# Designs tried in a protein design run: designed miniproteins, single chains, continued (5). Part 58

Each design is a single chain, and the fold is of that chain. pLDDT is the mean over its residues in the fold that is shown.

## One batch from the design tools (miniprotein)

Design m17995
Fold by ESMFold2-Fast:
Formats: structure tokens, C-alpha cells, sequence
Structure m17995 (fold): chain A 87 residues (1-87)
């Protein structure tokens, strides 16, 4: 599906950016996901990004994600909390 392709594309991009040490680029992907009107897309990208960032030791990305656990949308906030707790 188009949604699955978008999620996979963002997950692959995050993996490449983390391997390059481009934490600012990863934060931009996080902010795109948070701004998305498609909550399924946003939640999936945030969960995937959080797991990858923790495994990579990307401290700036993880700190940014922890700040966003107070996000006004409870679906997105919970997706981040769950992924950070399970990683």
C-alpha cells in the first residue's frame, strides 16, 4: 500500500541518516511524522525511529523524542513512550 511504502521509505532514510551520524536529519523526520495528519503514518515512523535511535546511541534524537512524549496528540505521544520504554 502507499502508506506502507511511505513508512518503509522513512525507516530506510532514518537508518541511512543514523549511519551517517546525521542526527539533525533524523530529527527532521521526527518533526515531519509529528506534523502528519495521518496518525497511522506518524505513529509508525515515530516508533521505528525511536527504536533505531536508541540502538544507534543517537543521544540528540532520543532527547528530542523524550521531549515529544508530552505532545498534544495522545496517539503520537503514546507511540513515542512505548517505543522508548521497549528499546
Amino acid sequence: SALEQQIVSRTVAVGILLAAGDEEGVIAVVDEALASENLEFGAAVLRGTARLAVRAGAEAVVAHLREKTSHENPVLAEAIREALEEA
Scores: mean pLDDT 86

Design m17996
Fold by ESMFold2-Fast:
Structure m17996 (fold): chain A 75 residues (1-75)
Amino acid sequence: SNAEKEAERQEVARLIADILTRIGDVLDEVFKENKDIKDIKELSEKAKERMDGLNQEIVAELKAFDARLEARRAA
């Protein structure tokens, strides 16, 4: 169905947009929480730590999304 393919495409587009928004939110939060840090290296290390956590969450969400797609296509 064209409607099902369009809905699936919109779900992927929303997932990508959500990921991009969360990346921006994490970076904004790191800068706001660490506004008094003058050492760029220390700030960069804090950003990397938060981004690593976000990456683990994103990978888990993408795996879950793939499982949902497979289930829908097998039905």
Scores: mean pLDDT 78

Design m17997
Fold by ESMFold2-Fast:
Structure m17997 (fold): chain A 80 residues (1-80)
Amino acid sequence: MELIEEAAELVREGLRLEGKEELAEEAAEEVREYLSTLSEEEQRRVLLMLRTLLEALKALKAGDEEKAKEILEKGRAELA
């Protein structure tokens, strides 16, 4: 259940970073429940997507649009 817990934490962090803390716990629980219905391979793909999106969001918040684009492009290649 390591992948599911990491994904839930990424969603929680992303929503808090966007100032939507009131949705963080509900979204984390929904993600945990949803991922528990998926295979380990599918869980890994979702985790990679969430990790990539969070890192890109952090770069955008820091004003580094070029780094955000690089992160998204690398994540897309890893998902293919």
Scores: mean pLDDT 80

Design m17998
Fold by ESMFold2-Fast:
Structure m17998 (fold): chain A 86 residues (1-86)
Amino acid sequence: HLQKALEAYAAGDREAAAEHFARAIRETMERDAAELGLDPELAREAAERAARAFREALEAGKSLEEAVAAAREALAEVAEELEASL
């Protein structure tokens, strides 16, 4: 799915790139949460925040690398919020 996001980005279709990334991160987070016995709602929230950060970066005209970095930072923020709640 990330390959489809890259292909859409290369074709200049930032909306399709963001949608493909959102699906990829959601599926990955839901799978990992299920495998590790983590809360599926937290996995969905993390995926949604990462997808939003990615889309916002692309809409701001940033590179794909910067959009991926923004998504990673959003995931780190969710992890920090979870850590603070333990």
Scores: mean pLDDT 77

Design m17999
Fold by ESMFold2-Fast:
Parts: C-alpha cells; structure tokens; sequence
Structure m17999 (fold): chain A 88 residues (1-88)
C-alpha cells in the first residue's frame, strides 16, 4: 500500500541518525586528510535525507519533505565547508 505518515516520520528519524553518524565520520576523515572519503560521506548523508524527502512526499507530508530536503542540503554544505577550511 502507500507509505503512511508514521512510516515517513520513522524514515526521517533514521535518515537524521544515519546522516549525523556520517557527518561525524566525515569530520574525522577531514582531520586525517582523507578528503575524497569525507566528500563521499557528505554526499551519502545528503542522499539519506533526499530519500526520506521522497518518502515524506509520497506519504502526503510535504512539510516533512521540505524539511528533509533542507537538512540534506545543509549537511552537504557543512561537509563541503569543512573540506574547504582544511585546504592548506
């Protein structure tokens, strides 16, 4: 059947938890000079939120979809900023 609002909210929570974990690992990779690995994790964190946004939209939660899209863009920008600041 179609996705429920409850399933979309759970997907958003899981996306946030996963993205937070990936962001912390990306920060460690930047500190270690592993820039490509950090960039990949930033993209993966963004993609987790974008997947949650699609699920929220399908569940009739455009508010949650917009929030998830914003969070995805913000986490990618945060990783990109960390990478730029680490350039010697």
Amino acid sequence: GPLTPEQAEEAFRRAKEGADTLLEQAKKYVEEGKISEAAILGTRAMMLYFAAAVEAWMAGRPDLAEEALRYGKEVQAEVDKLIEEAKK
Scores: mean pLDDT 88

Design m18000
Fold by ESMFold2-Fast:
Structure m18000 (fold): chain A 70 residues (1-70)
Amino acid sequence: MEKEKKIKEIGERVSKINEEYGKQLSQLNKDLHNGKISQEEFDKQVAALRKKYDEELAKLFKERREIEES
């Protein structure tokens, strides 16, 4: 019971992180299309967002693995 609940909570956090990442990418695409940022600035900001996204997912996947192995 408790284990399944924690795994579900991690899944929900992953979903929210993915949704937020998508929203931020959408905003950057709009800024690029409207000429508010350059292609180089877009690429740098996307790389920074991907790094944060990967770090957050890695933490959640580690927590999930620890729960599954407990």
Scores: mean pLDDT 83

Design m18001
Fold by ESMFold2-Fast:
Structure m18001 (fold): chain A 65 residues (1-65)
Amino acid sequence: MLEERLSRALAGLTPEDAIRVATAAANGEELSDEEVAEIARRSGVSPAAVREAHRLLREQVAAQE
């Protein structure tokens, strides 16, 4: 469920951008609108997809804590 949605969302990102989003989520950091836009542009996805990946990663981190 969450893991499948997370894997699909992360597959849309470059490995480097996926690591950044995961690191921010693990640290409880919010991504700025500018950073979201830059990640979306580099990965060829929508800003909404980047925000969704960050949200799903935050949920996964919270579930493991």
Scores: mean pLDDT 77

Design m18002
Fold by ESMFold2-Fast:
Structure m18002 (fold): chain A 100 residues (1-100)
Amino acid sequence: SELKKKMIEAMKELIEAIEKGDKEKAKKAVEEFKETALEYLESVGALSEERREEIEEIKEELIEAVEKGDLRKAVLLMVSAMIRLIGWEFEAEKGLKPSE
């Protein structure tokens, strides 16, 4: 819950920074989002090397969107990342419960 709030805060900071043309603030928000996402995955037992690599790839695509000032792409990438994180949490929870 707290980490999900931090990710949403980073998303809001990224959107505001891109709208203002502040690329340095936008890049900091991308890094904060990445760090919080990795911490979230670790906290729910869903962190793996493969998922860490996917988060790093999303970070690289977000940095490219920031450099281009592509707000729509940045928002879509962050929403897609959140959906993936929720899916990975669900898979981890399902793996922890024996099949009935």
Scores: mean pLDDT 81

Design m18003
Fold by ESMFold2-Fast:
Structure m18003 (fold): chain A 74 residues (1-74)
Amino acid sequence: MEEEIERDITVALIEIYLAIAKIDLRHGNKEAAIETAQKAIDMAKEAVDRGLITPEEAERIIKAANEIIDQAKA
């Protein structure tokens, strides 16, 4: 199933972006953390539009990314 493979790759990429954003935040790279977290949000929204993830899954990702952005802006 191509859709299943696309889902798994998309979820893995979102997880990688969230991990990179957290690393940047820990190292004081606040601007990079915001940019990378925003990419994770954009990917989650696209994944919902494509039917690859549920809205509930996307809400969890967006919440996690926004927590990174909020910490970076503090």
Scores: mean pLDDT 86

Design m18004
Fold by ESMFold2-Fast:
Structure m18004 (fold): chain A 74 residues (1-74)
Amino acid sequence: SEARDRIARLLQEAAQKIREAMEKGDYDNALKIVDELEKEIDRLMEEYGLSPEEREWARQTVEALKKYIEEKKK
């Protein structure tokens, strides 16, 4: 779906920005990037009326990114 493709692109862009922030040791900025990504995904979910499966996929992906950053910060 168009919404899923847009979410995938947002995830790829966010992953690059997160990597760059983490390379600089800026874990707080990396977490901020994930928070902004989550807000953008929520907006797309509302706009396109995503299926329960697409919402679950997006939610799980955002949570995986948060856990990854938090583990690297420790």
Scores: mean pLDDT 79

Design m18005
Fold by ESMFold2-Fast:
Structure m18005 (fold): chain A 63 residues (1-63)
Amino acid sequence: SSLTEKEIEAVKKFIESGTTKVDLKKLGDEVGLSSREVKRAIEKAFSDPEFMKELIEEVKKKQ
């Protein structure tokens, strides 16, 4: 499924955090999304292995 640029940014920030204790409301506030929209974006991304592989590689290349 196609994610918006804000949803992609939210998923990238979630991956960068590397933790299960991520405050989705705070993450959403940083990218201009609700916590529910962030949760849906993460669920959509995680349902697409090829898309997730690309996002993880982009996050790794940033460092």
Scores: mean pLDDT 77

Design m18006
Fold by ESMFold2-Fast:
Parts: structure tokens; sequence; C-alpha cells
Structure m18006 (fold): chain A 90 residues (1-90)
């Protein structure tokens, strides 16, 4: 249903916000071990967000909802790439 799709999109946005919070904490952390743990947690959250967005995309036939979900998928993919780069630079 559209209600389930809307609720699902809100959940994906909340996960993207949580991932960004963890990423920001990682940037501010000075302990290398804690910094790595925060980045790994952010990566997992963004990967979960991407998976859920893909599931929503497959469940909907509404073109406007699909366009919004595609943007959420792109946001998650960009954040995954950013976190992977940060982990490589540790």
Amino acid sequence: SMEEITKGMSAVVEKLNEGNRLLLQGHQETDPEKKKALYEQALKVFEDALREAKELYEKTTNERAKSLIRRLMEAAEQQIEAVKKQLEEL
C-alpha cells in the first residue's frame, strides 16, 4: 500500500540520518580504534538503508514514489562510498 511505502521511505530516511550521525562522530573521534568502529557502524547502517530502499522500489508501481526512492538509493550509495574511502585512509 502507499501507506506502507510512505512509512518505509521514512524509515530509510531515519537510517540515512543515523548513518550520517555516526559518520560525523567518527570524523570528530581522535581514538583510531573508536573512529574505525564508528565508521564500520555507519557503513552497516547505510548498507541497511540501501537494501530497504531497493525493497521499497520493487514493491511500488507509483512513478513519483519510485523517483523519490531512487534518490534515497543514490544518497545511500554515495554515503557507502564516502565511508569506504574513510576506512581506507585509516
Scores: mean pLDDT 91

Design m18007
Fold by ESMFold2-Fast:
Structure m18007 (fold): chain A 70 residues (1-70)
Amino acid sequence: EFEAEVYLALGEIYYAIGKNDEKRGDYDGAIESYRKALELYRKALDLGHPEAPANIAEVERKIAELERKK
């Protein structure tokens, strides 16, 4: 499914940006990027992408962890 694949791929890009921000100690930037990834993964989930639930769970875990470190 084209649309679900596109949203998942965009989410993965923002997830990668968030991981790089986190490595640099930019926790605010990382949270922003992870929240963007979460929005895109939720769209992929709505369109039936089978990988979206796992990606959502991982991103939610990352956001919660970084919010605790601030």
Scores: mean pLDDT 83

Design m18008
Fold by ESMFold2-Fast:
Structure m18008 (fold): chain A 78 residues (1-78)
Amino acid sequence: MEAARRAREATTPDELAKAAYEIGKGLSPQAASGLNNAVAAGLTGDDEAMEQGIKDAVKNGVPEEAARGLAEGARRLA
């Protein structure tokens, strides 16, 4: 998934936001909820909540590389 790679390689909040938009626009509400929780936890530095949000997103169809890339990007750029 190209958007997942962009999330991993993002060096600015704008690049991360564009990757998040591309990943998010095709997701179910359940998948989007898990992904949003992972990103929010990344922004607050809550590693356990971030890992839980990634697992929830993956369970609902988000590729792990995309969920992890966005969450880790948010943590790094916050």
Scores: mean pLDDT 78

Design m18009
Fold by ESMFold2-Fast:
Structure m18009 (fold): chain A 85 residues (1-85)
Amino acid sequence: SIEELKKKYMEELEELEEEIEEAKTIEELIGLKLRLIGLLLDLELELKKIEDKEKAEEVLKEFKKRVEELLEKISEKLKTIPEKK
């Protein structure tokens, strides 16, 4: 169901948020950024299969907002990590 799909993808975001908080290297943060983008694309493709387009759009909007917040956290963290080269 769309509710189960939402729960699954939101739980994946919660796990990624914890990994972002724990990440200490630029390489780790770039990897997490790519995983967030991939997760968003995967959800968009899954939601295209849902007949209830209005509910699918609502879920996608909520998810995009959450992804944007996490991408901003990654961006801020990247600014604070010292890189020698």
Scores: mean pLDDT 82

Design m18010
Fold by ESMFold2-Fast:
Structure m18010 (fold): chain A 98 residues (1-98)
Amino acid sequence: MEKLKRAVELAIEYLRKLSENPLLGNAIVEELLPLAEEARETGEIPPEVLALMIIHAVGAYLEGKPETPLIKALEPEHLEELKELLKIVREKVEELEK
């Protein structure tokens, strides 16, 4: 439970930072890539990597994919906040690509 709570907090923090400055996306990915590789080698998923998995699952859910166990494990309030923040991030990234 604690790891999931921390991962949700981190996912919200990352998306809030991206909603304020979408150019930070590459910096966040570069910081988290070594942790994701270590998780692959050790089999242990740190909260930072779980946060990325949550963001990915919410993104897939917004695209019409069925609810995964990760989505079902999220509190409804956190799922709605993550959905809203992801929509804002996507809109800001689209504006930068224009």
Scores: mean pLDDT 76

Design m18011
Fold by ESMFold2-Fast:
Structure m18011 (fold): chain A 116 residues (1-116)
Amino acid sequence: MIKITESGGGTVKAGGSVTLTGKISGADISEHLVSWYQQQPGQPRRWLGSINAKTGEVELHPRYQGRLTLSVDVANQTAYATFTNLQPEDSGVYYFGLGVGVDTIYGEGTTLTVVA
C-alpha cells in the first residue's frame, strides 16, 4: 500500500519562503510523476507543478514560474516544493500527488497561512 506523509506547512510572513515535503512509502518515487496542488476555500483545487522523478523534468503553472522550485530526493523517497516571496493569497491547503497509472494518490494535505 502506498503511503504519503506531508509536512512543512505552518504560519509564515509575507515575503518569506517555505519548503513543503512529501515522503512516500510502498512505491519507488523515481517511477512516478510527482505533482503539487493548492486548495483554497470556495475555489477548485489548482495544479501548481509536476516533476518527473526519473528524468528531473519540471513543469510549473505560469503563475509560479520563478517562485516555485520542485525537487526529488530518490534515496530518501521524498519530494520538495520550495516557495519564495510568499503572499497572503498563497494561503491554503497544499496537496502532494503521486501519479499511479491513470490515477493520482494524494496526501492528507498541509495547511499554509501567510500573514502580512
Scores: mean pLDDT 85

Design m18012
Fold by ESMFold2-Fast:
Structure m18012 (fold): chain A 62 residues (1-62)
Amino acid sequence: DEALEAVRAAVAALAERYPVTAVEIRETSQGPEVLAAVAGSSETQAAFNRELGRAVAEVRAA
């Protein structure tokens, strides 16, 4: 599934810039969804969540 692979690629790219500690990717009727955790401050988690949310939304819009 190209959407699932695109999401995996986005998560891998973010893992190079953020200290990702856990990732779960699942398929839903609305496309792939990601649950992920990062180490560090609440600001780091918020920045990661914002970038991840944007990447997932872009995949779902395609």
Scores: mean pLDDT 77

Design m18013
Fold by ESMFold2-Fast:
Structure m18013 (fold): chain A 77 residues (1-77)
Amino acid sequence: SLDDLRAEFERLAAELERLMARLAAQGKIDTAQEFGRRLQELRERLERALAAGDLAAASKTLEEVRKLKQEAIEELA
């Protein structure tokens, strides 16, 4: 459901925000800020998809958040 997609996005966003805090703690402030900007763009895209009832666009946005989270994990290595 669209509610399930919203819940999954917020779960992934919270995980990514914790990774961003770790990047900032390592002195990678600009990198953490860029991840935050990209997460905000994806949040706005999700809200537009949910408002339109566009399940395909919402699902695509979730895949992009998962990819962004993986990029943040790789930056910590």
Scores: mean pLDDT 89

Design m18014
Fold by ESMFold2-Fast:
Structure m18014 (fold): chain A 68 residues (1-68)
Amino acid sequence: MVIEEEYKFDKATRESLEVHRAAILGSYGSSSALEEKITEDGDKIVTEIVVQKGDVLYKVTIEATSLD
């Protein structure tokens, strides 16, 4: 079933965030995140990634804000 959805951020912005997410995972030498959460709140998209490298857990947050 196709549900019509309206979203503030365009497809290009979302795709750019996905590319940055993948680059961050690669930078930590990980093939996958232990936890990943994407939250949209009004004019913000927040992506939280938890990655383990060695004995250290990294929580990386990417925030994008619309200027409109």
Scores: mean pLDDT 68

Design m18015
Fold by ESMFold2-Fast:
Structure m18015 (fold): chain A 82 residues (1-82)
Amino acid sequence: SQAQTEADLKKSLATAKAILDQLKKTTDPFEAEELASFALMIAAVSELTVSNQPNPSQTQKDLTAEIRAIADQAVAIAQALA
């Protein structure tokens, strides 16, 4: 259902934010790379979930865009630590 998809995306967003918070606190480049990879996976799965919807809501699109922005930030932080 649309409501279930939105709920799942909100959980994914919360997880992505937690990953980004942990990434900002790490000084280990290996941990940073693993965290960034996980954030990218969450973004890819979220985007695939929305693309498979016959009529995705604006809320679903906004949530996936926010998750992708967080994943891009995670990659930038991990690259700076490498």
Scores: mean pLDDT 88

Design m18016
Fold by ESMFold2-Fast:
Structure m18016 (fold): chain A 60 residues (1-60)
Amino acid sequence: AAVENQVLELLQMQLQPRDLALRLIQDFQLPQSDLAAVEQAIKDQAPQANLLAYIKSKLA
């Protein structure tokens, strides 16, 4: 799936946590209600695997 490559590319852009969270919500059509949780995970430097698992769970 292309999801892994898109997440890696977004992480490599070195966006601010809120901008990255907004981009992930928009690009993967995630719930807007999850914005604060996604932003917090990025601020807490959650492993890439955790962010990827979350996105995949919402796309299933």
Scores: mean pLDDT 77

Design m18017
Fold by ESMFold2-Fast:
Structure m18017 (fold): chain A 96 residues (1-96)
Amino acid sequence: GATEYLKKAAEALKKGDEKSAVEYLKKAKEELKKNPATKEDLDAVDEVLDIAAKRGSVEVVQAALEVGKEMLKTTEDILYAIGLILKAIGVLLDLE
């Protein structure tokens, strides 16, 4: 499911592989169209955003924002999903 791709995105990003991180985030977004977002998915996106912010990885933050928008459609934790979207926007503003 989406969780496995989100964890792979975080691991790729920790190794400096931003291209693979973006591709895993795109795969996670496609999985989220088929299955409702879980708390583990939200937690995994939060971790990706923290790593991407520290690295200055604009394209990864943009891909994570798209995942957050998809999660908002199906999650029971709407406020957490909104918080992740706002966090991604804040990181993008800081990276200007």
Scores: mean pLDDT 88

Design m18018
Fold by ESMFold2-Fast:
Structure m18018 (fold): chain A 79 residues (1-79)
Amino acid sequence: SAKEKALQALGQAILSENPSVEEVLAAADAALAAGATVDELRMVVRISLHEAKKLLSGEKLERAEKVAEAALAYLDSLE
């Protein structure tokens, strides 16, 4: 579904080799537009952070954590 594809794209944006806040927030907005809930987006961000900690280290991990923190702050602002 469009929702599932958008949620997957959010996870991929966080785990990108060059993650950006702009792309992560755009992916979150696309998932919301596709019918995803704020709680579903929070779950994807948490899972992506868990995967980042398993797959990445150093600067790459720090960048993934930074964009994930921005995404969580954005989602909190929607409540």
Scores: mean pLDDT 88

Design m18019
Fold by ESMFold2-Fast:
Structure m18019 (fold): chain A 82 residues (1-82)
Amino acid sequence: SQAVFEQLVAEADAWYAAHPDAAPAERRAQVYALMTRLIAADTRLSPEQKALLLEALDALMNGDAERYAAVAERLAKLVPDA
């Protein structure tokens, strides 16, 4: 959900603010590690949703826009029609 994404971004921003002395590459790696951990720990997400979110994060980290789009489409299909 958008709320979960916004919370992950807020946590990443908070970590960046708390570690101003970290190198940019180190800061990015820690942010991605934090996001990975938060996704894995979220009890509201199914194992399938977690796997797809982790794949989306990996695609984003590697700049793979095509893979990111494909994973986003799969995530959308896992949400039941309202």
Scores: mean pLDDT 73

Design m18020
Fold by ESMFold2-Fast:
Structure m18020 (fold): chain A 95 residues (1-95)
Amino acid sequence: SKVKEEIIKILQETYDKMLPLLSPGEQQVLQQELDDLIKEINEAKTKEEAIEIAVRGLRRLRNWAIVHGIIDSRPKRAEELVKIVDEAIEEVKKL
């Protein structure tokens, strides 16, 4: 599906933008989360289901960034990660 391809592209580009802000351990964990999310999107039966799965995954990632910003005392990194994810959510919603 062209829509699924576009969603996956947005997710991959979002991850790539976050990559320089993440530790190697965080990169490994979030890469696995991305791989799992892509599998769910590929299994979606409709365009609307694929978009919903992607938005839920991105919202989970947004919450991860906020929580780790608080725990790790990295509020600036959290703000940058949240901005990247929020932009991705808006792009996916427009599909």
Scores: mean pLDDT 87

Design m18021
Fold by ESMFold2-Fast:
Structure m18021 (fold): chain A 98 residues (1-98)
Amino acid sequence: RLEELVEEAFRLSREVAEELGEVEALEEALARASKVSEPRQLALAAAEYAAGRAVAAGRLETARRLLRLVYELQGRDDEEEVEKTLREMVEEVKKHEE
């Protein structure tokens, strides 16, 4: 259900931010998005932010869960796209860690 997905996305995003010491950064990103966004869009922004941070921190399973939530919030049930996006994010992080 949409409400359950929104709650799970916020919960997991906050857990990642707490683990990485980035709660204030997450709250800042959400505050910027909230001026034009409804709860579903805010949950998308939170999960996308947390997924990127999880990838950068090497938390690939957490990143996969967050990307799955992002896709589900968009009405997409595509595990292949989740794995493709995760792989692309990992390669992008490697490219910038020269």
Scores: mean pLDDT 75

Design m18022
Fold by ESMFold2-Fast:
Structure m18022 (fold): chain A 98 residues (1-98)
Amino acid sequence: MEIAELLSSEDPFELDVGEALARIQLAVTFLDPDPEARAEGLKRLFDTLLEALKSKNPKSQEIAKELAEYLADRAINDPDPLLQELGKEMKERLEKAK
């Protein structure tokens, strides 16, 4: 399932499904006990959200930005230093994308 396509949709239903799937993927990723697996999953999801930010739909941009900021903040507050550094890098990338 391509979450980036759903989050870039002009269809409100597809956009809602994309947001729900992104939130589920985020939750599942943070439940992984392996820090390297969490980092890999978060990087993939973050890149998906950055692609959705390129959408011309303002609602899509709003959702992608909110989820990307939430993901970066969760990573910064993770007990593992690898995730903390990744979260800081994600925040910097988001500021440059604005």
Scores: mean pLDDT 81

Design m18023
Fold by ESMFold2-Fast:
Structure m18023 (fold): chain A 69 residues (1-69)
Amino acid sequence: MEEAGKHLKLAERLLESARRLTDPDAKQLALDYAERHVEEALRAAKEAGDEKTVKQAEELRREIERLRA
């Protein structure tokens, strides 16, 4: 749905920023915002039964976790 799509795009942009950040505090903050948007997208997509967007949100969540490690 449109709400889930907005949150996915915001999360992707924040992930792109986080990948380029070398400052640990700034990177963590960007990843935290990205994670919140992924959770909102996942919630909206699950409520709408949008399995494709659920899959995309779960993939972004895994990338965020990988960047934290």
Scores: mean pLDDT 81

Design m18024
Fold by ESMFold2-Fast:
Structure m18024 (fold): chain A 59 residues (1-59)
Amino acid sequence: SELDKRIERLKTEIEGLKAIKERLQAEHPDDPVAQQTIADLNKEIEELKKEIERLESEK
């Protein structure tokens, strides 16, 4: 279904953001700019998780 495809796309997007976050933590652990970017990525991941939960509730 279209809804299932959208949910899977959002899950893939979350995994991509997690990979970016892990790389920033590994490469720039003491960089305050990188830490701010990680915080922003965490917020985006949480919003995407909420969107998935909303879409799953529409089934």
Scores: mean pLDDT 85

Design m18025
Fold by ESMFold2-Fast:
Structure m18025 (fold): chain A 88 residues (1-88)
Amino acid sequence: SEIEELLKRVEKLVERGLSGETLEEMVRTAELGLEDSGSLNPETEEVLKRLRELAKEARERGTPEPDPALRDELAQTISELIRAALRG
């Protein structure tokens, strides 16, 4: 799945310090991909909402690099989104 590969790529980039506007744009691209594939359901919507809130928090902390704990939470949330998308 193209969306699964995109989400896995985002997870790896987050582990390497991706944050801010680029992360938010990639999350938006993933949301559109889930809508187009028909994989957007209540579970994926809730995980996407949490991911958007975490991405916003990472930007608002005012540091150029995300806190390691927040980075790990972002990566875990992306992993959860991949699993939710695979469930249908």
Scores: mean pLDDT 72

Design m18026
Fold by ESMFold2-Fast:
Structure m18026 (fold): chain A 89 residues (1-89)
Amino acid sequence: AAEAAAEAAIAALEAGDLVAALRHLGEALALALVSGDATPARRALAALEARAEEIEALAAALSEEQKEELERYWEELVEETLRALAEKA
């Protein structure tokens, strides 16, 4: 699951789809935190870091609607992850 999300994030970034890349990265990070295995998420983060200039250019091109969509997605993802962690504790 986390590996699939990490691979999807990298593939989306290679396709120039920053919105999809960040959504899949968020999923990989959430799964890593809940499972305790950060390896897939670290790999995705390293791949994104290697393409930082491209990401900056893509981010600058995002519409206000796309930025709002990503902010909402990440807020929901954080809430779900914290809930999952609370249930696990």
Scores: mean pLDDT 76

Design m18027
Fold by ESMFold2-Fast:
Structure m18027 (fold): chain A 70 residues (1-70)
Amino acid sequence: MRSRMEELRRQADLLDQQAQDLYNQGQEMAKRDRELAGILFGKALRLELQRDELTREAEALGAEYARLLS
């Protein structure tokens, strides 16, 4: 359980970092190419949604683990 939860959190952290990088790229591109900036923001949002899914799964496992310790 804990190892699975840690793996999910690790993957979520990676997706969060990738999404943040794309947001930064999109903000820089917005000054030169609004359409490309929109595409980058869309990609970042997709990664954030995937991050949220993994985080929710990790939280469910963590809640079960915490309940066993209570």
Scores: mean pLDDT 82

Design m18028
Fold by ESMFold2-Fast:
Structure m18028 (fold): chain A 64 residues (1-64)
Amino acid sequence: SRTERKDRILVLLLTSPEPLNTAELAERLRLSRPTTSYHLRELEAEGRVVRIRRGRTTLYRAAG
């Protein structure tokens, strides 16, 4: 479900020692990149995930 996918993304970010990009999250969770990107934007809007801009690369970290 949508909620389960968002929870899985958040748990992976919380347990990762490093920020992850959309492609890494999609690969590890076995989701499509568009689906992963959609849920990351939702989590960011909810204040649960922080987007980090590093040059041309966008990374994500759990907000807490």
Scores: mean pLDDT 85

Design m18029
Fold by ESMFold2-Fast:
Structure m18029 (fold): chain A 120 residues (1-120)
Amino acid sequence: MDAADAAGVLADFLAGARADLGGTIEAWSADGELLAHGVLAVDRARGRAVFALGVRGDASGKARIVGEVYDAEDRLVAREEREFDVPDVEALIAALEELVRRLAARVGAAASLEIRVGVV
């Protein structure tokens, strides 16, 4: 999977999520690494929680995915970093969905977060 494919997957993931704000996507590659970044905002019990997702992979098909959640005061309230085997787009989507669900559960947003991936 290349950086353009990763950016496309992240864009579709963010567009498919039921959230009040779409994200900005940036992707690039350097030295065979895949980098993508996006932001997802969701409502949390009348507050707003902002999800920031970063994907860094290598040519071996491994990706390090970083997820961060910020509260209404822009304070970092949760962060998780996980390594996944992402040989294809389907594996990357599954990894992103798992990480977002875990972060949402940690900050109490799980009940208000519905994740839908539109087109893969």
Scores: mean pLDDT 55

